# Designed miniproteins, single chains, continued (5), part 56

Each design is a single chain, and the fold is of that chain. pLDDT is the mean over its residues in the fold that is shown.

## One batch from the design tools (miniprotein)

Design m18057
Fold by ESMFold2-Fast:
Structure m18057 (fold): chain A 59 residues (1-59)
Amino acid sequence: MFEKSLKEIEENIEKNREDKFTLEILAGVALIVAGVARLLGDEETAERAEELARRAEEL
């Protein structure tokens, strides 16, 4: 369900590594994906999305 969305978030983080504003938006989107995945019982997708949010915040 979320595999394409997670891939697109990861690719956009890499393309926008120097754009702090875009990285903050991408981190927020990743956290929304994580929340929805947890509601659906997909803990693996939720953890992966939370990791992408952390990567965006660390850049």
Scores: mean pLDDT 79

Design m18058
Fold by ESMFold2-Fast:
Order: C-alpha cells, then sequence, then structure tokens
Structure m18058 (fold): chain A 100 residues (1-100)
C-alpha cells in the first residue's frame, strides 16, 4: 500500500538523519546535529500519524518512543551534554532498526 511504502521511506530517512546527527555530535558540530534532529522529529511525527491512520497501535507506540528519544537528545545537545545526547540517539537508532 502507498501508506506502508511512505512509512518505510520515513523510517529509512529518519534512520539516516539520526545517524548523521550522531556523527555531528561526535565532531562537536552541534548546530548541524540540531538541524538533523529537528527534521528527524518531523518524520517521526508523520510516521506516527500514518501508523495511527492504519490502526497499527504497536508501530505508532514505537514511533512515539522514537520521537521522545529525539526530543531528549535535542535537549541534551542544546545543553552541551553530549554523552547523554549520544545515549538517546543510540536508543532512537535501535528503535528505528526494529521498524525497518
Amino acid sequence: SEMEKRIKELVKKGLELVKKALEHVDKGDLKAAEEHLEEAKRLAIEAYRLAKERGDEERAKLFAQVHEQLVLALGHVQEGDLEEARKHLEEAIELLKTLE
């Protein structure tokens, strides 16, 4: 279905963006990390809405958890707590891998 194809595209793009954000955190490029995380958060919200429209409550819950990890990672990036930011980014990556 077109909706399922869109969800898969969002997961793939989201995973790429979160991995790039982690690379930017490791390099100390916090502005680039924030920009990638803001985009990844938008994709997680879209994927959540699509999963809800399909009645896929379990996948919607996982996308909500991805979004929560990205919100926490962004907060820690903004505070300069890069160790905590990395932990939340790694959790988001693992959740997104289960959604592929």
Scores: mean pLDDT 90

Design m18059
Fold by ESMFold2-Fast:
Structure m18059 (fold): chain A 57 residues (1-57)
Amino acid sequence: MTLTVERLVSPSNEKEREEAIAQAMKELGADRVVEVRLLPSDSASGKMKMVIVLEKD
């Protein structure tokens, strides 16, 4: 089962990105990360939109 989730992250903070991925995996019960993409966002804070594609058995 494929799951897709979006999070706003700071592009200069790799730890924030890693923690967001780990949290999404735990909350959704996902087994693997398939793809992670960083896209521009309309956020006033200069954050980017991270699209996380996850897989579950």
Scores: mean pLDDT 78

Design m18060
Fold by ESMFold2-Fast:
Structure m18060 (fold): chain A 69 residues (1-69)
Amino acid sequence: SLFDDMHIISVGSQIEVAKRANPEMARELLEDAEKDIEYLKTRELTPEQQKKLEELEKEIEELRKELES
């Protein structure tokens, strides 16, 4: 649905801001993004939306790895 598409876009935006934020803000943004992704996983998503969600999950995992030092 359009609503789910908008939600996915919002998660992508949070991740992009996190990439440019300080570590403390980045962790908070990633935690919020992870909560939004868990909610989206409960939704009936199209294959295209599912692929976008998987890409966002991968970006979060990569950023999490960078924040762990």
Scores: mean pLDDT 84

Design m18061
Fold by ESMFold2-Fast:
Structure m18061 (fold): chain A 58 residues (1-58)
Amino acid sequence: SIFDAIESGNTDEAGKLLSELLREKKVEEVKKAIEHLRSLGREAEAKALEDALEEALK
């Protein structure tokens, strides 16, 4: 899952899974991933994911 990729630091896999979730319009799952990253103190990655979500919804 995207959470597993984030936890393992696999940025490539996380990006691929994010693209898949956005393609399927699974916005709530992306929001959960953002909150998970923030809970881990990974604010830069959380912000990048938030920006990608905003761009995909335009």
Scores: mean pLDDT 73

Design m18062
Fold by ESMFold2-Fast:
Structure m18062 (fold): chain A 104 residues (1-104)
Amino acid sequence: SPREKAAEYFRKASEALRKAAENVRKGDVEGTLKAIDEARKYLAEAARYLQEAGLFDEVQPLLTEVSRLLREAIEALKKGDYDAAVEAFRRASEVFEQLAEKVR
C-alpha cells in the first residue's frame, strides 16, 4: 500500500542518515554527501506515497522538523562543527523512524 511504501522509504532515509553520521566520524566527506543524497531521494519517494495516501498534512510537523535538522547538519558541516553535524543527523534519523511508525 502507499502507507507501507512511505514507511519503508522513511526507514531507508533514517538508515542513510545513520550512515551520514558514521561517515562524518570517519572524516569521509564523499560518503557523507552520498548518504545525504540517498536520504533526500528516499524522502522524496516517501512524500510521493504520503500524497497518494492522503497523509501529507497529518505528518507535516514531523516533515518540517526533519527538514530543519537536515539544514542544521549541513550548516554544521560547512562550519567544521562535526560533533554538531553528527548529533543533527542522529536526531533527523530518529524523526524519520517516528514518521515510519506514524504512517503505518
Scores: mean pLDDT 89

Design m18063
Fold by ESMFold2-Fast:
Formats: C-alpha cells, sequence, structure tokens
Structure m18063 (fold): chain A 63 residues (1-63)
C-alpha cells in the first residue's frame, strides 16, 4: 500500500503536471531528500515516470 506522502506526491503530479523533486518538496512542505525517496519508490512501482529532472504520472498505471 502507498504511504500518505506517496499519495500526496501522486495528487500534486496530477494537479500540476510534470514537477522536479525540489518543486514537489516546496509544494508538500517536505525536505527534498524525503520527496526523492518517495519518488524512487513510486518510480519502482511504475506509478511515476522520469524525464530529465521532472517526474510525471504514468497515465497507463491509472487507466
Amino acid sequence: SLSRLEHRVLAALGLHGPLTARELAEILGQSPGTVSKALRRLEARGLVIRSGRRYALNEEAFR
């Protein structure tokens, strides 16, 4: 199951589109390190994809 932080990361990506770990940290009021760990877990699960420094929802995983 997903943590509360992982759910909040997915929600922010859904609302704002592709974001960097730094932008997510600012939006969510978390450290960049904490957000980067959550993003790595979500990427490993195929729920987010990375292009350069930006992360986006993997739309196929939600449809």
Scores: mean pLDDT 85

Design m18065
Fold by ESMFold2-Fast:
Structure m18065 (fold): chain A 55 residues (1-55)
Amino acid sequence: AEEAAMEALREILRNPGLRLESIRRYAKKYGVSEEELREAIRKLEADEQKVLEAA
């Protein structure tokens, strides 16, 4: 389940211009909620900010 969400995240990150449409489509495809996908994206962005602050 989490692995499927991470795969969906990678696809969305490759196409940020289609983010809104992609979130809905990939949530359905991988059987996760749109909320779960959005939360995972926010976590990824927060982690990237941490790396930037630590570096």
Scores: mean pLDDT 66

Design m18066
Fold by ESMFold2-Fast:
Structure m18066 (fold): chain A 58 residues (1-58)
Amino acid sequence: GAAAEKAKAMGEGAKKAGEALKVEEGIRYGQLGIEYGTAGDAEKGFEYAKKAGEASGG
């Protein structure tokens, strides 16, 4: 659904940010956000996208 697609897009953005900043945990969590979003699990997709952002910026 639309929420899962948005979670996937956020995971992709977070992964790219982690790659640009060379933060391995940001890349890994971003990839998990993509995988859960692709599987239709929006809740977990958003959770991992958020963790990716926190790893890269917090």
Scores: mean pLDDT 80

Design m18067
Fold by ESMFold2-Fast:
Structure m18067 (fold): chain A 96 residues (1-96)
Amino acid sequence: NNDELKQEAITLLENLISKIKTILESNEEPTTLLDSFDINNILKKVNELEKAVEEQNYEEVVKIAKLLNELDLSGLSKTNLELILEKLEKILSKLK
């Protein structure tokens, strides 16, 4: 059911956004930064998520959002966290 998948996607993205905001509000710099390969993979997944939303492929949106929620984002720099947050908030606005 597309409506159920869409609501699940919204909930997962809201949880992910909340998690990122909490990390940013801590004002702690990560003790170890993720390497460029891991950062690029996360950004690639966020771009795949945006495409799935534009294509109204809510099954894929849920799949990618679940994957992103399982990642440890605390190793990302503030700049990368802010970039991901901006992209996710834009994606969430397209779903609502």
Scores: mean pLDDT 80

Design m18068
Fold by ESMFold2-Fast:
Structure m18068 (fold): chain A 99 residues (1-99)
Amino acid sequence: MKISPLSDEARELLLEAVRNIFEAGDTDDIEKAKQLLEKAVEAVRRLFETADLNPVERDIVASLVLIAIAIAITHSKNPEIRKLLEEAGAEVVRLDEEA
């Protein structure tokens, strides 16, 4: 299978998702973390809907986002925010399976 480079729009959506995930991990504000993770999941959803990605490329993107979530969990000191990060990870897995 041929792996094409991501478009500039797809790259920006991926970077937006990763930035929002790390910011959620760095905050103690549960409502802020929830809003940031909702934006991150929406960016992933939009990327999967709008980018011309084959299944292997989608799995790679999902894996990168899940790695960012895992890193953010290790940096978060708030158990409630860690739960929100885990829930966001489960949603990313669901989006990859449904695409």
Scores: mean pLDDT 81

Design m18069
Fold by ESMFold2-Fast:
Structure m18069 (fold): chain A 100 residues (1-100)
Amino acid sequence: SVEEEIRKIIEKVREKIKEIRKILKEIEKLLETNPEKAKELLEKAEELLREAEELVLEAERLAKEHNAPKELRREIVFVGAEVGILRMRLWELKKELEKV
């Protein structure tokens, strides 16, 4: 069903959020000790974040076209907000890396 498809997309977004959070923590530790490695991890985090953002947009599209239940729409809004917070965190880390 379309609802199952949306739930699978949300699950994929949650997995990417978890991976991105782990990478961002690693970047924080490396900013002073290994800026080159921090830069490589930033690029990887950007790629994963872009993928997560695209998945959120796809879930929103499917939910709108198929009039998905309020429960699923709330879940999409929630994971989208988490992705937005990670985007801001990535921007902050980029600014810190530019100081080096």
Scores: mean pLDDT 88

Design m18070
Fold by ESMFold2-Fast:
Structure m18070 (fold): chain A 99 residues (1-99)
Amino acid sequence: MEEAERAAEEAVEAANEAGRAAIAAAERAETGAAAAIAAAGAGAAALIAARNGSAEGARAAAEGAREAAEAARAGDARGALAAANAGAGAASAAALAAA
């Protein structure tokens, strides 16, 4: 329970960071929209993982969200999307394995 709660808090923090990165990326006309969408998606996945109560899933989603935020801030839309998808996939797999 406490492990899952701590992982959930980390996932929420990562989601907030991804959200801020998405706003910053959206202000760049050339690549901003794609990077912003990827970072926002990563944040959403982290929040969902936090609600699932899986410590491993929440941590995986948090890592993906942080990597997506970093890529978005760098203007790397492809990297942001790859990190978001990897984190979400790992979180889903962990949740399913635990169920």
Scores: mean pLDDT 68

Design m18071
Fold by ESMFold2-Fast:
Structure m18071 (fold): chain A 58 residues (1-58)
Amino acid sequence: MAPLTEAQKQAIVRAAKYLMEEKGATPEEASRAVLEALRQLGPDASFEDLVKKAEEIL
């Protein structure tokens, strides 16, 4: 797999923080959900798409 871009890494971190702060997810749960969302949607997924999919996985 090609390495993630800086923008993609920032989107992942922001999505995980959103889930922790707004949905009460643990850091472990938030990270797992966001990474699974990225795996399903692909590396060009937007922040909004990642958050929506990660919420479905939680």
Scores: mean pLDDT 77

Design m18072
Fold by ESMFold2-Fast:
Structure m18072 (fold): chain A 55 residues (1-55)
Amino acid sequence: MDHFYESLRIAGEQAAKYNSKEEVERAVKTIVDAARKAGIPQEKIDELVEEVRKL
């Protein structure tokens, strides 16, 4: 599970770095859906989303 969370974080950072705000929001939605299905706690999902949006 730790490796999966880290992969989602990296994916979000890459989306934020190279894509438009609209594409970043789309990536965030995909990451949130994947994380919820994987059973990642909502608190950690919120942290990931916040970090990606700060970029």
Scores: mean pLDDT 73

Design m18073
Fold by ESMFold2-Fast:
Structure m18073 (fold): chain A 87 residues (1-87)
Amino acid sequence: MLDELIDKAFALAQELGSTALEALRAAREGDLERARRLVERTRELIKRLEELKKQLEEAGADPVVLKALELVIEQARRLAEEAERLI
């Protein structure tokens, strides 16, 4: 159960990281419509990962795992904010 939640969290973190980077790339390339869509998707994924992080914390997940997820969330937020500034 806990291991399954950890695997799900890291899979979601991977998707979040990729989506946030794609949002910034689209913004830099001047693809404003794609950039806006990917920023919105990034925000949705952040919310899902935060909810999953809370579930992991309640389940007694290793603090190192929680910190790794927090870092991904913070990095994705900064990338989304950067993309929005370029739009």
Scores: mean pLDDT 88

Design m18074
Fold by ESMFold2-Fast:
Order: C-alpha cells, then sequence, then structure tokens
Structure m18074 (fold): chain A 81 residues (1-81)
C-alpha cells in the first residue's frame, strides 16, 4: 500500500523536497535530481510514469489522476499552489 496518496490533475505542478540529502528519482525516460534546500518541480503528464529512488527503497507513481508514494521516502511531495 502507498504511504501517501495525492489527488491530482494533468498539468498540476508537484513540488518535491529532499529531507536530508540529495534524492535522485529515475524513470525509463527521465532523471530528476532533488538537492536539499532546492525543491524540484514536476508537471503531471497525460500518462503514467514511475520515478524510482536510485539509493533508497522508495518510488513515486504518477498518473493523470493521482500521485502515490511507496516505500521509505527521504523526500516529500505536495502540489504547488
Amino acid sequence: APVKVIPVKVGDVLLITANTDTVTLKSAIETLTVKKGQPAKFVVPNGDIVLTDTKADASLHVTPFSVEIYGNPNFTVEIEK
């Protein structure tokens, strides 16, 4: 089961913040590097993408309808207002 679920829509901007150290989230098509003190922005696409932490047992599952966080994340995710 996911540790957090966020309802979203296509075009929403996700603000991803690293809690302690740099977090690298990787998919088949994209690599997102989140530095401590420098939140990364990720736009919700019209499709499914899974971003997996390269060091920790954590993943971010993005769909056009929801964002689900799995595992033991060293990052937080919220919708930019």
Scores: mean pLDDT 85

Design m18075
Fold by ESMFold2-Fast:
Structure m18075 (fold): chain A 86 residues (1-86)
Amino acid sequence: EKEKARELLLKGVEAFRKGDYETAIKYFEEAIKLDPKNATAYYLLGLAYMKLGDYEKAIEYFEKALSIDPTNTDAKRALEEAKKKL
């Protein structure tokens, strides 16, 4: 379960780096279904929605990442950036 979630995250990151944000979102969503407490997966999902201009969804996922890991400084910065876009 956790190992498969990790593989899906890596595939999502690869898609994200290639600019395929829709494919990245699909992989991150699948990873979250297998490991719903993975703060990193929610953070990455938020980043993908930022790239697509869906700032409301980005905010939702960054807030979810921070609810799981409140020490994630990258998620805090990304959340403030997303709020600034509204």
Scores: mean pLDDT 87

Design m18076
Fold by ESMFold2-Fast:
Structure m18076 (fold): chain A 110 residues (1-110)
Amino acid sequence: SHPNEPSLEELEKQLAAAETLYKQEPSPAMQALVYTLRGEVLYKKKKYEEAKEYYEKAIELYPKFARAWTNLGKVLYELKKYEEAKEYYKKAIELDPKFEEAKFNLKIVE
């Protein structure tokens, strides 16, 4: 993993916090964050197909969420779907040109 990526334990804490916030103040954006964090936990466990499903749910709820597009690219890279991974990294950069993780990952796939 990249040195600045959160650990599994840190992701599980972030997921628990996001689920609590979603229960208190439900919104499509908060539900998309919960799905994205569930996908990130599954990704750390190398459950790539399950992670992909959660990122796809997040994008359906919040299409402008650059983090979810980047994470979908990362899971497609692990599934060896490199051309699809490139397109999703490009989409993340289009949505957030300052999103450094998507730019870094795009260079790895090229």
Scores: mean pLDDT 86

Design m18077
Fold by ESMFold2-Fast:
Structure m18077 (fold): chain A 80 residues (1-80)
Amino acid sequence: MIKVKVVLGDGSTIELEVEPDTTVRELVERVLKKLGLDIPVEDLVVISLKTGEEIDLDTTVGELAEREGTDVLELELRYK
């Protein structure tokens, strides 16, 4: 399991543990569902707080964790 901390535009945060094969898209959908938000994933941009890079929604959490050399990911959700 990989720990992911997600920061929203209002400064609120949510932590999840997900399987390495979970896509960033699936992660975002889980976050939105948990928060009761009906925002289309396509209206959002996912940014890595470690690198400052936009993350492709089809990237797996495991691939991202390996790329960044960490078991704890910090991501920010922004509106386009």
Scores: mean pLDDT 81

Design m18078
Fold by ESMFold2-Fast:
Structure m18078 (fold): chain A 70 residues (1-70)
Amino acid sequence: SNVEKSVFNLEVAEKKETNEEKVKLVRESVKKLKEGDVESSVELMEKAMEKEGPEETHKMVEKALEHLKG
């Protein structure tokens, strides 16, 4: 359920994000989560959080991280 909640938040962030680099990182993090690679997905989400973009999408990636980290 935490993985499903993270995927939902990341897919919403991907659709709303305007920074192409951040979109690619978010897209790869979703792919890794669907493959069961939580550790690589967290690293990609943390890299996405370092990129500039809309505050709304930043908050969605942050929520996805919270669901995985507790």
Scores: mean pLDDT 82

Design m18079
Fold by ESMFold2-Fast:
Structure m18079 (fold): chain A 60 residues (1-60)
Amino acid sequence: SEKQKKIEEIRKETSKKVAELYNKYLDAKRAGDEEAMRKYQEEMDKVIKESNKKIAEILK
């Protein structure tokens, strides 16, 4: 269905963004930068929440 294709596109885009942020998080973790780790974790959470809202809107 078109709805399923749109959801898969959103999931793919979200996965890409989360992967980029997770790599930054790992770099911060290796450097012992707890402040940067928190910032990237918050950004990942925000991306996931926004993705979930978009998917919920499509499912209406």
Scores: mean pLDDT 88

Design m18080
Fold by ESMFold2-Fast:
Structure m18080 (fold): chain A 93 residues (1-93)
Amino acid sequence: GGGAEGARRAAEAGAAGAAAAEAAGGKEGAIAAGIGAGLAAIAAAVGIIAGEGAEGARLAARALEKGAEMAKKDEKGYKAAKAGAEAAREAAE
């Protein structure tokens, strides 16, 4: 069960990053961060269900990193999304 906590924390970090991107006023960054957070939540949930919580956490962190990269044109959204991705990566490790 140890990897499941990392997966949950990664998904939570992604959701927080998406919320921060939305609050920053950057619609493009908020959409990109939201997509990343949604994919991260799915990866975390599937990993937990499969007994592969640690792998789910890693996939969640990667999804959030891709979401942040898509937000690069929105500087404020990008910063928020990137912070969420970095927090998810720490939770996965």
Scores: mean pLDDT 72

Design m18081
Fold by ESMFold2-Fast:
Structure m18081 (fold): chain A 90 residues (1-90)
Amino acid sequence: SELEKKVRELLDQYMAELAAGEPFERVALRLARQVYDFAIENKLTKEEIDKVLEIFEKLVRERVPDPALQEALVNVVRGALHHAYYELEK
């Protein structure tokens, strides 16, 4: 799907930044901001937010070999999406 493609491209971008030696805390902040902004700009519903997180978790588990990095990336995206959800419910 188009959404899965966009989520994969997002993951590939940030994995490339980590591989290039960018500090995790900087990558995490940028990832969180990009995910948050995408959700707000597109006025994602709760169901769409849940779907984005589901796709991201699936792709992370399939493509990221380090379990600690998997959990860290999922936690960053989950936090950003939860923040966006509460902002959009205003």
Scores: mean pLDDT 84

Design m18082
Fold by ESMFold2-Fast:
Structure m18082 (fold): chain A 59 residues (1-59)
Amino acid sequence: SALDAFLAGIEALAREDWAAAVRHFREALALDPDSEVAAAARENLAVAEARLAALGRTP
């Protein structure tokens, strides 16, 4: 379900697995783009994508 995918994304964020977090949040939005978790999934997806994009860049 969208909720299960969202919770998997949150768990991935806690483990700093940015790629997995992006995948899970995209899945949550694909399953139900108007669900109770959709806004939170979009916000957390943006955070995970920003973290992933910054990975490997020098300060």
Scores: mean pLDDT 80

Design m18083
Fold by ESMFold2-Fast:
Structure m18083 (fold): chain A 68 residues (1-68)
Amino acid sequence: SVEEAIKLLEEALKKHADNAPLSVCLHEAIELLKAGDLEGAIRCLRVALSIAPDDELLRKALKLLEEV
């Protein structure tokens, strides 16, 4: 669900607070999801995953959004 994806992204944002490029992408993805822009959020999340490709929270969030 979108709500579960937002929760995972909020947890990832806390975990990566010191990584400014990643934090910006995660914050933008959360805002886009709250605005109903699923495609925009997926684009931002793909950028975030290019920075942290092994992050399980980001991978789970992307999978949830792709299953909508």
Scores: mean pLDDT 81

Design m18084
Fold by ESMFold2-Fast:
Structure m18084 (fold): chain A 76 residues (1-76)
Amino acid sequence: ADAVAEELEAEFREELAAADAAARARGAELAATDPEAARAFLEELGALQRRLAAAIAAGDLEAAREEARRLIALAL
C-alpha cells in the first residue's frame, strides 16, 4: 500500500523538503505581519496536504504527483 508513497518520495523528496521548510518560514512571517493572510495560507496549505494524503491512500500515483506539484508551487 506504500508503493505510491515510496514512488512520490523518490521523485519529490528534495522538493517536498524544501516546500515544507519554505511553508514554515512563510507561515511564521505572515503570522507576524498579517495574521489573516497567515490563516488563509495555512488553510490552503492544509487543504493541499489533505488532498495529497488522500491520493496516496487511494494508491493513485498520478493524482499524488499532481497534488505534490500544487503543494510545492504554493510553498515555493
Scores: mean pLDDT 83

Design m18085
Fold by ESMFold2-Fast:
Structure m18085 (fold): chain A 55 residues (1-55)
Amino acid sequence: MDMKVLQEGIKKAKEYAKKGDLEGAFKAAVEGFTAAGVPEENARRAAQALVDNFK
């Protein structure tokens, strides 16, 4: 797993969330986690938890 890629994905998700784009934030988080080597199912679950925490 590439931790730097994971951190960049989370950073992008936070930027989308700041704009009020929670759908964009979720998509960015899934893409970041998957690019970092997280399996798609786990990436989707982690992205949901991250976006839910932004509420």
Scores: mean pLDDT 78

Design m18086
Fold by ESMFold2-Fast:
Structure m18086 (fold): chain A 54 residues (1-54)
Amino acid sequence: MISPSWQELLENSVLPPEELAELEDIIRNSKDAAKVTGAVLRIIGAQLDAELAA
């Protein structure tokens, strides 16, 4: 189950919608913990980079 805070992170992400959709699909449907972790870190990292650039 995706938490409300996770959905908020996705909504406010600086990543393109196509990339977000692919990463969200990995998080929702992948059974590979490494792929899921990588997708989460990509979303969070992009958000942190945007905040640091502001």
Scores: mean pLDDT 71

Design m18087
Fold by ESMFold2-Fast:
Structure m18087 (fold): chain A 60 residues (1-60)
Amino acid sequence: SKSTPLAEKAATLVELAELDRGRSKEHAQKLRDAILKEGGSITDVDELGRKVSEIVQKLS
């Protein structure tokens, strides 16, 4: 399935933020993959923001 540009941007920013915090590449990739899987079709910024927060909270 094709991810929205918004979801791709959000996933990339979360991955980079986790790496900047000293988290492992595996953890950063896991968060990226979860965001694209669960939020990849989202076009609304607020809806995507809520989904990203849920994923980060669940996997952190």
Scores: mean pLDDT 81

Design m18088
Fold by ESMFold2-Fast:
Structure m18088 (fold): chain A 74 residues (1-74)
Amino acid sequence: APLPVLSTSMSGEEAIRALEEALAILRAQNAPQSVIDLLEGALEGARRALEAGDEEQLKAIIETAAMVIDNIRR
């Protein structure tokens, strides 16, 4: 299955769901553990930023995760 596209214009809830979907796909494809660990950290960070209402931190996390996913796709 294709990896979901993450965008900083997504809602925090949509970004969290997209990260969960990306992790499920990458685990199924036996992606490197370092990549899985990084995206798990991004997911936890995104959840915390959303709970705190920290939109800038949330956007930074989404942007970083999007770059990681794009590098895997290439």
Scores: mean pLDDT 81

Design m18089
Fold by ESMFold2-Fast:
Structure m18089 (fold): chain A 65 residues (1-65)
Amino acid sequence: SAEVKEKRRELVLESASHTVLALHYWTLARLDSSLSEEEKQQYLALAEEHLRRSEELEAKARELA
């Protein structure tokens, strides 16, 4: 149905947004040499959390298929 397609699109877009944020934090942790080891670990933790959220949203989108 059109309603199911729209809901799937919303979940896919939200998942994509979390993937972009995860890559952003991961890139900062790897490339910003001014960061302390504690700051790098904080950015890596944020990247991991966003990847986890992305995967959850993708799973929900697949369930709607």
Scores: mean pLDDT 88

Design m18090
Fold by ESMFold2-Fast:
Structure m18090 (fold): chain A 71 residues (1-71)
Amino acid sequence: MDPSNGEEAAKAGFEAAEKAEEALKKGDYDTARQYVDEAGKGAVAALSAGNEEGGMKVAERARKIADKLKA
């Protein structure tokens, strides 16, 4: 991934995490899991592009949603 896109990858990850939380609140667990996966991919993409701060924050947001799905 291009380093200049690390910020965009982090943004996409946060948007996916927000959609996952909204789906979880609606009881749409399949959609919530899909968006958690998307948020995780955004975190990995951000880290690979050198955006450590954004990537770690997206990963933490995705982890919190995943924990709620596992409960």
Scores: mean pLDDT 80

Design m18091
Fold by ESMFold2-Fast:
Structure m18091 (fold): chain A 60 residues (1-60)
Amino acid sequence: GGLTLKQIVEKLEARGEPLAAKVVEIGSSTGYSQREIAKKLNISQSTVSRALKLAAEIEG
């Protein structure tokens, strides 16, 4: 049992991490690599990596 994508996104937004929520949403919907997500959102790959780590911390 785990959180749904929608629940993870909502928890990230509530935590004040809307960019992390967007990274998770795009990654799950597109199957993009961290590099492709970074390019799509015009952010660094390290920011994408941090966002995914925050999502993992919320999942437990």
Scores: mean pLDDT 80

Design m18093
Fold by ESMFold2-Fast:
Structure m18093 (fold): chain A 60 residues (1-60)
Amino acid sequence: SPRNEELFEELRRLLSELLDEEEVEEIMAEIEKKLSTLSDEEQLEYLEFLVELVRRKLAE
């Protein structure tokens, strides 16, 4: 879904503030693999959860 794609790219942007480009791509690949096993609704909830976690880490 468009919302899931936007959240996936937002997560990539947020992770790039904490990690090297290579590490970000490895993590994003693992996340994409997990997302492929989930419904669109479950993907949305999982991505929103991860975005919130990374934002919290950036605020520390």
Scores: mean pLDDT 86

